# Ledger of designs, part 67: designed miniproteins, single chains, continued (5)

Each design is a single chain, and the fold is of that chain. pLDDT is the mean over its residues in the fold that is shown.

## One batch from the design tools (miniprotein)

Design m18315
Fold by ESMFold2-Fast:
Structure m18315 (fold): chain A 81 residues (1-81)
Amino acid sequence: MGLQLYLQGRYQDAVDQFDRDMRTSSGDDRASYLSVRAYSLIQLGRYQDAIRDAQQSIRDATNPVIIAGAQDAIDTAQQKL
C-alpha cells in the first residue's frame, strides 16, 4: 500500500502508511519500507529525516538492491541540503 501512495505522489500518506507497516515488519521488509519512506521524505523536503531512514535501511538490509536504493536516497538528500 505505501509504495502505491508514493507512486501516486501522495508522499505524506506514503510516510504514514510505511510508519504503520514498519511496526509489524523486520529485516529486509522493514529496510525496504525505510528506503521508500526516505524517498517520500525527499519529495516532502525533509532531507535530514530521509538520510536517517536510509541509514537505518542500510543497517537493517541484507539485500544488495535495498542497500543500493538506500545509498541513492542518502546521496540525493545530501545534494538537496
Scores: mean pLDDT 85

Design m18316
Fold by ESMFold2-Fast:
Structure m18316 (fold): chain A 59 residues (1-59)
Amino acid sequence: SDEDVEKALEKGKELAKQAGKLVGGEATVKVTDVGDNLVIELTIGDQKLTSVVPKSSMA
């Protein structure tokens, strides 16, 4: 169900925050739903990483 995908995203946000602390900076994550894909933007300090993840890979 879509709720399982949302739960996985919440866990992803927590892991990103922990990773930011580990590297000595704050990490934030933004997730955008674009139909069959999720666009995940991770910001750690001045660095930004964008990843496109198919929803099927998170099921």
Scores: mean pLDDT 69

Design m18317
Fold by ESMFold2-Fast:
Structure m18317 (fold): chain A 55 residues (1-55)
Amino acid sequence: SAKVLTVTLVDGTVITISVYDDGTVKITIRHGDRVDVLTLSVKDGKLVEEEERFE
């Protein structure tokens, strides 16, 4: 399961932060038809960042 926080900004931008039970954090930013996804996790004691962009 995930804990989810959603914030909508005045310009219609939607930011969703999902925290998973394994400590992974997924941040999704939607602006118009664009969606950016940033995934943060820890592997071997190092912070790993993965970014995906959709339009």
Scores: mean pLDDT 78

Design m18318
Fold by ESMFold2-Fast:
Structure m18318 (fold): chain A 87 residues (1-87)
Amino acid sequence: MSDTIDAIVTSALSTYARALLDGASEEEARELALETARREAERAGLSDEQKELAVQRTDTAVDSVLDALSSMSPEQRQALLETLAAS
């Protein structure tokens, strides 16, 4: 179960990074990431409790990425987003 949630969060962060690279706002990118987490959790057949956990973990992970991006140069931001999008 934990490994499945980690995979969902990774997929959601890939969606988040892709949206930002495509010029979406932070709010739009976050919404797409949370939607991806919900969709993947449902597809994986997780319980309602595990679906909620996957969404909460994704939201927290997005906050961590956003905090990291705020301290980076444009080149560092691009490199991080490309790495996440490739996951």
Scores: mean pLDDT 85

Design m18319
Fold by ESMFold2-Fast:
Structure m18319 (fold): chain A 94 residues (1-94)
Amino acid sequence: SDKDDTQKQGNDFVDGGKQTYIDLQQIKPTMPPSDMIKKIQQVKTQIINTSNVIVKKMKSKGVPQDVLDDFQNQVKSIIDKINQLLDDVKKQKK
């Protein structure tokens, strides 16, 4: 169903976001801090923009509020980790 497909899209996106965070940690030692900052900011913007599209789709398809809340909480957790990584890289630039 559209609702089930949208829930799956949200779950796949969260799994992808978790993997993206792991990938960012792995590439961090392989590039200059300035390039890493730019890459982290670009990835963060893409995650935020795509999550907003998924949230709108979930609301339009009548996804239950508890599923929507779980999705938003998981995305927030990923963004918080990315922000911490960004702060760590910024400290290395000095």
Scores: mean pLDDT 88

Design m18320
Fold by ESMFold2-Fast:
Structure m18320 (fold): chain A 83 residues (1-83)
Amino acid sequence: ELQKKVLEKIEELKKKGLYLKTSDEIIDLALEIAKEKGIEEASIYMLALSMISSEEDPNQPEEVIKKKVEEIKKLLEHILEGL
């Protein structure tokens, strides 16, 4: 399920040209999405952009994708609480 959401987001971002971002820009965009749509959507967005920028294979097992999303979720929560 999460793998499909990440793959869909990667295709959406490539179509919109939003994959040409620095790490700081990716984090800033993810924080804005977290405020508007929630932390899970922001985490999926950040993972998708990160995978595009690093040329990482997005066809990872579901458990690997889930762990990566949870790690990003914790990172974004920590940043939001620190602001």
Scores: mean pLDDT 74

Design m18321
Fold by ESMFold2-Fast:
Structure m18321 (fold): chain A 91 residues (1-91)
Amino acid sequence: SIEEAIKRLEELLKRAEELGDSLLATSIRNAIRLLRESENKSPEEQKLNADIARGLLLITLGVLKLTNASEEVLKLAEEAIEILDELIESI
C-alpha cells in the first residue's frame, strides 16, 4: 500500500539524514511528497507518481555513484528504489 511505502521511505529518510547525505534525503522527501499527493487518486495516477518518484531516485543514485558516495548511502538509495518497485508492482 502507499501508506506502507511512505512509512518505509520515512525510515530511510531518517537514516539518510543521520548519515548527512542531503541529496539522498531531499530525493526521498520528494518521493514521499509525490506518494502523499497521489494517496486519494486513481490507481493509474498512483502508479504514475510512483514511477516518477522511482525515476528521480534512479537519477539521484547515478549522481551519488559519480560523487563517490559511501556504500551505506548507495544501499539506502537502492532500498528506496526497491520500495517503489514493490509499490508499482502492487498497484
Scores: mean pLDDT 87

Design m18322
Fold by ESMFold2-Fast:
Structure m18322 (fold): chain A 89 residues (1-89)
Amino acid sequence: MLEEAIELAKEAIKLARKEGNELMLRAAELVLKTAEDLKEGKISKLEAEVTLGIAQIYVGLAEMLGEASEETKELIDRAIELIRKALEK
């Protein structure tokens, strides 16, 4: 699950860069770092949830500004879902 979340976050970063979407790029980078840090045991479940919450704030801001790409948003949302599913175990 974390490996799949890492790959989805990397694809979201590539797409956000192509789109020039700074908010979505920040969100995708936070999701990637959270998944990597969890995989390495560097952060707690609580710290991961805080970082994922911040990533969702960036996505929400991009949506409010009408700048959110559906494709990039779906990749970020799926990566967050996989990380949260990994945290349940």
Scores: mean pLDDT 85

Design m18323
Fold by ESMFold2-Fast:
Structure m18323 (fold): chain A 73 residues (1-73)
Amino acid sequence: MDAELEKAREMGRELAKREDPEELIERLRREIEEARAWLEENRENLSEEEIAAAERRLAQAEALLRGIEEEAK
């Protein structure tokens, strides 16, 4: 399992305890959606390494969001 993803998830849980989780969820979902759309539009022009790096960053952002959502229950 990717340790970076677990760390991002735990960070999300901590953020949910300190800030308004509803506002954080809305902001992060928008940022993830924009980043994903950018990646799909530019995939043909990116190297394999650039695509992997972008996908990893998206996975980390999604793990962070998941942590916030889980704690906000």
Scores: mean pLDDT 79

Design m18324
Fold by ESMFold2-Fast:
Structure m18324 (fold): chain A 61 residues (1-61)
Amino acid sequence: ATASDYLALGNALLNSQNYANAAAAYQKAIDLGNTSAIPNLALAYLKASNYDNALAAIKQL
């Protein structure tokens, strides 16, 4: 799968309120070079109440 595939998967999971799996999909998009997913990763962690990982993601901006 491409970075854009993982970004689309993350967006679908976020919209279905599957926040932990959305964060995992966004992390895969970032690992494959799509750094524009960093704010989306931070949002997914925040909605999952994972504040430490949300803060770590924001610091990458």
Scores: mean pLDDT 83

Design m18325
Fold by ESMFold2-Fast:
Structure m18325 (fold): chain A 86 residues (1-86)
Amino acid sequence: DSIIDQLSSPDTSVRLKATGDLAGKSTKDPSKVLPKAVSQLKKLTSDPDPKVAGSAYGLLSKYYKIQGDYKKAKYYKDKQDKYFSQ
């Protein structure tokens, strides 16, 4: 029922929508929203859908940036760019 629960859905379209909804909420309140999702986002980096995996990497990059871990934030951002590079 929560966005975080939807990140674990067997339906790829539900997982993809949940990453988008989480991204929207993280724009307003990243420090409140992203820590609760980090474990599920790490699992989604292995998702067979490249849009889901790429979105998960982007959200993990944001999470580590708000934690002040710029090395991990860059690692996940570089991974995201590989999924969304032309």
Scores: mean pLDDT 80

Design m18326
Fold by ESMFold2-Fast:
Structure m18326 (fold): chain A 72 residues (1-72)
Amino acid sequence: MSDKRLEENGYISQAAKALVEGREDEARKLTDAMDGEKGWELAKQAAKAILSGKPAGREASRELARRLRELE
């Protein structure tokens, strides 16, 4: 299978992490470098999943959720 797909999944994971941490611009750069629109959507979905599972950092989670809502 394509090795590049594994790397792309890694970038999405990193972008989702950045979104959870409130580093939206960094997340955009990561997803734009690989596959802008698709990567951004996947990163948002992954970030939402992480937010649902991690109560730690509630303030950051709220702020990120608000930002994601504004971007949709």
Scores: mean pLDDT 63

Design m18327
Fold by ESMFold2-Fast:
Formats: structure tokens, C-alpha cells, sequence
Structure m18327 (fold): chain A 67 residues (1-67)
């Protein structure tokens, strides 16, 4: 849903394009862990999250994908 995408953008400081890339990445990697997502974000976006923040983001991305 657009609402979850907007909340991700606001809460994590991500652009719409970055959220769309993450949706595609997680959809292609369904067993990804929060630690693996954290490393992906740091390497590709320069974004440093705690493991808890990465877990919350992963859960939100999975909710969008499940639509």
C-alpha cells in the first residue's frame, strides 16, 4: 500500500526510488535477515541502521510484497 511506502520513506529517510529498489531486492531474496538487509543498506545507500530498525524495515517491506 502507498501508505506503508510513505511511512517507510518518512521513518527511514529513504527516497521513493530507494524503497522501490528495496521492495524488489527483498522480493528476490525472501529469506533475507535483518542483518543482511542492514549490510545491503550500508553498502548501497550509505544508510546505517540498528538491527532493530533494519528488522522493522524488513517487516514493512514484506507487508508491501505480500499484496
Amino acid sequence: PNVIKLLIMKDYGLSEEQVEELIEYVAKNPNITPAELKEYLKKNFGLELSNKEAGGLLNALRTIIAE
Scores: mean pLDDT 83

Design m18328
Fold by ESMFold2-Fast:
Structure m18328 (fold): chain A 87 residues (1-87)
Amino acid sequence: SMEEELLKKIEELLEEIKKLLEQARQAIDNGDLVTAARYIAEILEKLGEIEKLISQLSEENKKKVQEKVDEIKKEFLALYEEYLKAK
């Protein structure tokens, strides 16, 4: 169904964000804040795509993905705070 395709796309984007979070952490640890900023921008773009896809889901299916999305957002906020302190 259309909603199953949306859920699959959200999970795909979440996996891409997890990889970008790891790459951004490595860049911060190496003092490469320019590269870290680029990865952060890509994460924000993909989070925006997830929000658009979530807005198209039924309330039942929103609940299925919300916990995973909230976990990734929490990890991103922690990384972004670390990035800001490193500037």
Scores: mean pLDDT 89

Design m18329
Fold by ESMFold2-Fast:
Structure m18329 (fold): chain A 58 residues (1-58)
Amino acid sequence: SLEKLKEALTKAGLLDKLPQSYIERLARRLEGHPQSSIDTVVTHLKQKHAEGKEIRPP
């Protein structure tokens, strides 16, 4: 679950924009959930970051 979530976040460009602790907690919550649930969460996070201002520039 964690590896699949990290891969989806990497493809969405979000892996480096989220705290590692947040990613680990989210992976725990999504444990046993189908890939469609992971994709939905990643899409939601991508939209939030696109709409919100991130204080962590590259």
Scores: mean pLDDT 72

Design m18330
Fold by ESMFold2-Fast:
Structure m18330 (fold): chain A 100 residues (1-100)
Amino acid sequence: SKNELLDEIEKIVKKAEEEMKKSKTLDEMLNVVYEMMEQIAKVLKKHGLSEEEIEKVAGYVHEATMHMKILLERGEPVAEAVEEWKTLFLKQIKKLLDSL
């Protein structure tokens, strides 16, 4: 169901958020995002999403991560940049799931 899929994604994203906030470098944060995306792709495939829909989700992760990178380069606190990353990504996911 859409609610089960969203719950699974939110749990994966929350774990990634906590790991990113503990990261000491941007490269460590990007590795967390990469591992998160692998787990999300498996969950999306399990719930019957198409390859095209999974690629759209990967695009949402990329856009949120690029925004976070810009905030960090501007000297924004890690906790704030990660919170905005999570908010932007989950907003796009909810919109996608509402369209299914």
Scores: mean pLDDT 87

Design m18331
Fold by ESMFold2-Fast:
Structure m18331 (fold): chain A 64 residues (1-64)
Amino acid sequence: DALVRNAKAAGEALALDVTPSQEAQNGGRAVAAEAGVEVDESKTPAAAGNMAIAGLLARGEPLV
């Protein structure tokens, strides 16, 4: 699943304190929306990473 892969990349980038790609950020937001968690319309990498982690946890996916 490309969304899960991109969401994991966003969460991994947050853990490494680096900027995730735009696709990773978009994947994080999409996974959060699909999982029914709140979506912050902020464009920051940190917001995308946090949404990715929340979405992955809600889906039962591993964070790394």
Scores: mean pLDDT 67

Design m18332
Fold by ESMFold2-Fast:
Order: sequence, then C-alpha cells, then structure tokens
Structure m18332 (fold): chain A 100 residues (1-100)
Amino acid sequence: EWRPPISLEEFNAALDKLEADLKKHGKLTEEKKKLIEAAKNKDTETLLKLWEENKENKELQELLFLILQELKLAGVKLTPELEKLLEEKLKELLEEEKKL
C-alpha cells in the first residue's frame, strides 16, 4: 500500500526528538549535534565533511547513513558524493548480512 512521503517538517520534528533523546541519555556528542543541525538545515556539504572526518566513528556513521536516507526520501537532493557513499554503505551492509 502506497503511503505519502514524510514532509520536511515531520523530518525536522523527528530530528528534534532524536536530539532530545540523545541528550536525555547522555549520548549527545558534539559530532552528533553538528550532524543533526546540518540535517535540519539541509547542509549536505557539512554532512559530507562529517562522513569523511569520522570514518572510524561507527555510531556516527550509522546515524549519518540513516539521516541521509531519510533526507533523500523527504525529497532533499543529495550531492553525487553523498549518493555514492550511501550506495557503498548499503553494499557493505548487504555483504555483512551474507556472513551469517
């Protein structure tokens, strides 16, 4: 069954809830805060820089991957570099799933 795409307002509200939940549980790092702020502002250049600078931070990478997918679903145009990174990350996740 087809469902309407989420609005940008609903997406921003979800980001606000995520930030509040992370803060409540003491998990809101400076990097995660920058990521959430960049996502709210649709600042794809800052999102790309956060991805490239935090390759070793698995938790931030996972959050960034989820946020980029939701931005794309909400109709935000990603940079070609971000789209390539999403495709590569999806391929990695599918390959790990095969190692059951």
Scores: mean pLDDT 75

Design m18333
Fold by ESMFold2-Fast:
Structure m18333 (fold): chain A 63 residues (1-63)
Amino acid sequence: GPIEELLKTLPEEVSREELLEAARRLGLNMREDHVDVFFAMFQAETIPKSVVGQLLELARPPP
């Protein structure tokens, strides 16, 4: 699916900016300030690609 294909283009450790761009390309409304709070709470500059996949699926509106 679109998320799986997009994940193939991302590195194994995904930055905040790469996550926001991925969400934008999928048409998901993910706010930069909300993502910043997420990364700040976990004191992380990157997150694993597997976590990115889960976040993008959760941000997808229900059918």
Scores: mean pLDDT 74

Design m18334
Fold by ESMFold2-Fast:
Structure m18334 (fold): chain A 87 residues (1-87)
Amino acid sequence: VFEAVDLPFEVTDDVRDLVINKVIEVAGTEEKAIEAFKRVSPSGSPVLGNVPTAVLLHELGINSEEELREKFNTPEFDEKIKEVLKL
């Protein structure tokens, strides 16, 4: 049913907004962040949402919301976002 079914935790709206804001910060602009999200969108469209966020978290190897929060402010997390999204 969900394209991000392989992620072992639920992407809530709070988690989505947290991750999207981090991607905007890492990309430097909202426009670059939106374009980068097409790489993790199942449709290939530049879409910000729970499904592209779940795909990104899966590609980053995040297995829980707790792990996400622990890694969120690390430089390694920013580097992996750049690598996955090709920023």
Scores: mean pLDDT 74

Design m18335
Fold by ESMFold2-Fast:
Structure m18335 (fold): chain A 86 residues (1-86)
Amino acid sequence: SVLDDLRAVAERLGTIDPDLAAAARDLLAMVEAGVPAAEIEARTDALLKLAAEKAKTLDPIKAAVLAVEAGAVAYATRVWIREQAR
């Protein structure tokens, strides 16, 4: 499920950076609580911005992994929003 995918990505982000792990957990909690799509979109954008800033301090390989994981969160969140809208 999209929620299981988000949980897995949150755990992987936790191995990279604790702030990203916290942001991903907050996003997962918002999705599980049924928060409005617009608010989830805003939180997803904030997570992507934080990931981009963190990537500047990482080596190229870790930065690439972070970009993939952040992209996966955005994708899963978009899929969840589409499923809610049907």
Scores: mean pLDDT 78

Design m18336
Fold by ESMFold2-Fast:
Structure m18336 (fold): chain A 74 residues (1-74)
Amino acid sequence: MKKKIKEAAIEALKKDPTLSVDELVEIVKKKIPESKKIPKSTLKKIVLEAQEEYYASLPEEERRRVADRLIAQS
């Protein structure tokens, strides 16, 4: 289950890297109905891990661009 949730979150981040943890949780719930059985706190933790993994894989320029957009949304 955790692997499927991470994959779904990374897939969503590839389409829109500015998605918040809460938005990623909602996307995961829609894409993987089984994830609704998992506590929201656990889903947030898995999604945060996926987000960190995705950002670490991005070139520095793209990471800066995403960070700037996240700050603007916060």
Scores: mean pLDDT 75

Design m18337
Fold by ESMFold2-Fast:
Order: sequence, then structure tokens, then C-alpha cells
Structure m18337 (fold): chain A 92 residues (1-92)
Amino acid sequence: ALSPRELAILRAVAAVELGAAEFLLRGLERAIAEGDLARLRQLVAEARGLLPILEAQRARLRAIGDDAAAARMDAVIARLRARIAEAEALLA
């Protein structure tokens, strides 16, 4: 089992990754609203790279029984996927 220190580090890393995902979401939403196709291309690439990291962290949070943090991660993953799909439609 993970030590209390290892659990604290895992949760801290998850919080940083969640913050990065929320920052990318705001950037995508703004670039979509402004029609900034160059910025959308960059942010879609960054968001697609972040998704597997978030999915792995969601799995780790579930494994330690932090269902609340895992649920927050699920919500952000769903929103990122939706905004990526919207952005990719605009870039087509």
C-alpha cells in the first residue's frame, strides 16, 4: 500500500494536472470564440497529449479510493474531449 506521503504526492500531482487541463479548456473555449485557428491547432495538440496523462491519473485516484477526485478528473476529460471535437470540426 502507498504511504501517507506517497498518497499526498499523488494527490498534489493530480491537482496540478487538473489545473493544467482547466487552463487548456479555457484556452480552447477562448480560441473557438475568437476563431483563432492557429491557436486552436496548438491547443488541440496540447490537449490530445494531456488526455492519456489525465486518464492514467484518474485510474490511480480510483485505485486509492479517491472517488471524488476521480469524478472531477472524469468531468474535465469529458469537457476536453468535447472541446477538441468542436475545435477539430472548425479546423476541417
Scores: mean pLDDT 88

Design m18338
Fold by ESMFold2-Fast:
Structure m18338 (fold): chain A 73 residues (1-73)
Amino acid sequence: DIEELVKQMEEARALAEASSGGEREEHRHRYNTLVVQLVNKMIKEDVSYEELDSIFPGQAARELYESWERFKA
């Protein structure tokens, strides 16, 4: 579920911002992994940029847009 992946991504980001050292790096790594998973899922489901904007709040949508461009062949 795309919505659930976004929620997990936002949670990992918040945890990274609230922590430091190795704990922060662990949460940051999880965040990056979730972003990749979300982008791959959206490519498979043929989700447009317009749909990204309607599904996600502005900051998350922009990060996904940048990742999407990186993955588009």
Scores: mean pLDDT 69

Design m18339
Fold by ESMFold2-Fast:
Structure m18339 (fold): chain A 84 residues (1-84)
Amino acid sequence: MLDDPVFQAEVDASLAEGFGHLEMRRGRAEEAVRLFTRAVEAYARYPAARDLLARAYRNLGRALAAAGRDDEAAAAYARADALA
């Protein structure tokens, strides 16, 4: 039996968000951007994950702002607001 690809994507995205929060607390904003981007990409594949996608975009926006990437942070927040 092959595993459910939607369930695996949600698990992988959830783990990426967890590690992203850890890297933010450690002051590793660019690594947090990479992790939250992975979560956004995973949730964006599945319409049922709309609320999770909105959360992931908000987390990505915070990480981008912490990395000094303010224009990209604003774009991520705008996408989160459009989904919520």
Scores: mean pLDDT 81

Design m18340
Fold by ESMFold2-Fast:
Structure m18340 (fold): chain A 74 residues (1-74)
Amino acid sequence: MRKVIDRKIETPEEARKAAEELGASPELADLVGRFMEVADRTITRLEALSPDRVRVELEDNPGAGPWVVDLEVA
């Protein structure tokens, strides 16, 4: 997997679909959606780092840089 989605993702359902577009496993796609539900933040970028790992960038307050988190499944 070497894909990037560089757009605003505003719902957990969109986050799951975006992860699926990147070729993520169903487990990873579900994890991305659950993470978004817990974070309560808009995702601004998803990057596939490997089949089992995705980098997530979250929108922060005006003037702050993005939050970056790597999500991984076994």
Scores: mean pLDDT 75

Design m18341
Fold by ESMFold2-Fast:
Structure m18341 (fold): chain A 101 residues (1-101)
Amino acid sequence: SEAEIVIAQMLILSAADYIEATAEKYFADDPAAVSQIRELAAQLKAAVRNSDWERAIAVAEQMRDLFRQLKQLRPERAALTEAMIQQLDYIINLLRRMKEL
């Protein structure tokens, strides 16, 4: 339904903002990683606002891969990066459902 699409968009946009804020707070010592996450979060939000589900999925998968790399490079932050990966898995699943509508 139209209401389900709106709710899913709001949830994804909120999750993208949360991921961006978390990166800025906990990866401030890695400005290159923060810059990449901010750019990908902006691209994800733009794709979601435009209902470009294929683009949104591709960007969310790129963000997930980046956090998987960060988990390997910074094992002391593994719990935090794993939480971000779980948020991205949730977003990707929602995006795939919206693409099938």
Scores: mean pLDDT 88

Design m18342
Fold by ESMFold2-Fast:
Structure m18342 (fold): chain A 91 residues (1-91)
Amino acid sequence: SHSAALEEELRAALENPEELVDAAKLIEEAEKLKKYVEENRHLMTPEEQELLEKALEEAKKKYDDWLEALPAIKKIYEAAVKYIEAREAAK
């Protein structure tokens, strides 16, 4: 699973405060990806949007810690961005 290494990395950062500095950058990157998806949501079908929202909710619930969920959240948004871009390129 592609998120396992990032999940472990953030879990370690929560144990060691010095490593939390990189978590702030991860938050910023996730917010930028979220904004891109929100601005381009009209390129997604209702089913695709529902799947995205369910995946985000599962990530937030599954990891029990918001910082631990961030790598999965970022990867979910990255997948949505790539899907949107591939769809546009296919026109």
Scores: mean pLDDT 66

Design m18343
Fold by ESMFold2-Fast:
Structure m18343 (fold): chain A 110 residues (1-110)
Amino acid sequence: SKEEIIEETRKNIAEEEEKDIKKLSELSKVDPRLEPLLQLEKEGLERLKTEPITEEMVKEDIELEERAIEIYKQILAETKDEKVKKEIEGLIVNEELHIEALKYMLKLLS
């Protein structure tokens, strides 16, 4: 059913976001510019876990993820450490995949 697909998608995004938050937490110790993103990601995950899944909530989450990508890209442009660059690039790809999953969820809710 649509409801089962929505719930499974929510759980999958939440699990991946928990892994990304752990990685981002470690990276923020090396580059403090990532601290605001760490807070933003933690708040987004809490919302995804606790709030009802509605069209409005999903649209807001997409906007939040798009904002996070823009901040990551700004930090990436100023980053000189090749290992940190690779990790940030991976986090950007994960955010883009989450946006696609959220857009699919939005289509099911519409």
Scores: mean pLDDT 87

Design m18344
Fold by ESMFold2-Fast:
Parts: sequence; structure tokens; C-alpha cells
Structure m18344 (fold): chain A 90 residues (1-90)
Amino acid sequence: SDAAKQAQIDAILAQMDALVAELRRLQAQGGPVLTPLVLEAEILRGMALLAVGVAKVTGDLDFGLAQVQKYLAEIERILAEARRILEELR
């Protein structure tokens, strides 16, 4: 149902917010070396919100769901890269 798809989109957006917050926490620990990764993640989060806006206007929730899943995976990759960089700095 549309309500179920919207709830799934909202859950993924909340998950993105948590990952971006964690990335910012790691940036506070690791310093400016992580700044490009934080900026990339924030841009991807913005792109996800734009895709959700398009989905709401067009009624294409399948598009919206696919886009937020794609951007979530990209942000998860960025967080993994940030963790790797911090491990290399120890």
C-alpha cells in the first residue's frame, strides 16, 4: 500500500539521519581528513529528500523508495570509508 511504502521511505530517511550523525561524530574525532566524506553524505541525504519530494508530487512511491535505498547504500559505503581512514590513523 502507499501508506506502507511511505512508512518505509520515512524509516530509511531516519536511518540516513542516524548514519550522517555518526559520520559527523567520527569527523569530530578524526578531524578535517573526514570533511569531504561528511559533505558527500550530506549531499546524498539532500538528493534523497529531493527524490522523496518528486515521489510525493508524482505519486511514484516505488521511485522514491528505490532512490532512498540507493542513497542509503551510498551513505553506508561512506561511513565504512570513514571508519577505515580512522583505523589507518591509529
Scores: mean pLDDT 90

Design m18345
Fold by ESMFold2-Fast:
Structure m18345 (fold): chain A 82 residues (1-82)
Amino acid sequence: MADVEEGRKLFEELETVRRSADPARYANLSEEELYELLKDPSKFGLNLLPALKDKLSDGEIRAIARYKVEAVREAGLEPKPP
């Protein structure tokens, strides 16, 4: 639960500025896939998106991924299982 709250704060601070806060955009990703995407989006063909590995710790990136999965659930969508 603390990890989800930390992820929400980081998401609002960083991702809201850079991306839409629409949970549907990542509803098809598992927590692990989302963590890898946020860490290095170029591995997923998204080479125009900034890699968070250069700005945030692994723990912070994982907290954001966990929050986004919960945001998908809060939006009435089912998050992708791992």
Scores: mean pLDDT 64

Design m18346
Fold by ESMFold2-Fast:
Order: structure tokens, then sequence, then C-alpha cells
Structure m18346 (fold): chain A 79 residues (1-79)
């Protein structure tokens, strides 16, 4: 997972939006990823999107953030 996060940072630093989206999706869909690692990926993508105005990366990060929030709420209710 750390390798995917590193590659994601490199992709956004290069301005490679397509590669960043691919890596972000891989991290979000990896069942071995921790919640903290998913939050870190969201932060990386969102920070870049806010700096560049990239709508695709912004939308992807916001959708992932909402899904993580729903998961936490589900855990709190069913606990």
Amino acid sequence: MEELLRRLREAVERGDVERALELFREIMEDPRATEEQRQEAIRIVLDYALETGDKRLRDAALEAEIELGVEKLREAVLK
C-alpha cells in the first residue's frame, strides 16, 4: 500500500491526472488498505485538485470521502 501512495504522490506532482485517477481507484478498492491509508489518498488527490482546479480528481476524492463517512456511521449504528 505505501508503494501505491508513493506512486500517487508522484503522479499528482507530474500533473498526470489519468494516472493519478487510476492509482487513487486502486487504493480505494484495495481490501487491504486501511481507513487511514484511504484518507491519506483522498487528501493527496483533493489537495492537488484544489490547487489545479481539476474537477475529475475533486469529484473522485469527494465521492470517496462520502463513502468513508457512510461506513463510519454504519459501524457506529450497528455497534
Scores: mean pLDDT 77

Design m18347
Fold by ESMFold2-Fast:
Structure m18347 (fold): chain A 70 residues (1-70)
Amino acid sequence: MSEDEKKVLEILNEMGKKIQELIDKGASKEERLKVVEEAKKKMEPLIEKLPEEDKEYFREFLEDVKEKIE
């Protein structure tokens, strides 16, 4: 696993923890979407360095998470 891939996974893990905490607190969909957008912003420059297959996987994963919140 590359350092860039490891950093992406760390950001995804932090995002997942924050979303779960927000769900447990009954926070709004807007607050959960903000967490996804912040994670996406942090991950985009790292994802850009990954192989094309990995780029598609992480981008699709983020979009799926966003759609499930919306």
Scores: mean pLDDT 78

Design m18348
Fold by ESMFold2-Fast:
Structure m18348 (fold): chain A 112 residues (1-112)
Amino acid sequence: SLYEEVLKELKERLSDEDVELFEELAEEAAKVPVDVSIEIAKELIEFLKTTKSDEGIKTALLALTALALKPEVAKAIYEEAKPVLEELTKHKDPEVAVLAEITIKTLEAQTS
């Protein structure tokens, strides 16, 4: 499953704490209706455009990746998310850059 592929990449490239947070976010995101998930994802994209917190960026990327596991959410946000995520792949914090890459791959897997 895409969830298992994403979880494997996170386990290889990020801390155990970030992996545990992703698992919690994915479980909670699965309970949220698609329309609400799209609105939350759009708010996270706007947050990523304006925030200066590296920790805030990481948490938002984990949450956005969890929401993007729903194909309908990924398809709805792809065009808006892509330029923001591509910029974040160049971020000075290597964990932020890695998370942005994983988020892009998750979106592309659902939209390709």
Scores: mean pLDDT 87

Design m18349
Fold by ESMFold2-Fast:
Structure m18349 (fold): chain A 86 residues (1-86)
Amino acid sequence: MEEALERIREALEKLKEVGLTDEQINLLKSWLETYRGSVEELLEALEKIIETGDISVLFQIRAKSTELLPEEVRKELLELFDEVFG
């Protein structure tokens, strides 16, 4: 668990090098706090984004991971994502 969370932090730092803003990184960190899915699957998705530069992978994993959140929380998070990334 701790090792996977450390790898996610490293992946988020590498996303800055790919061109993500501090606001986008902070949004991802906030989303991670509410994330109820597989931490390992999230890490794999972030590493793929770093390797390919394709952030659409993040939107796909976000949709899957937010299915377990209350509708109001999911809506606010999706709107915030669209403001910061869209």
Scores: mean pLDDT 67

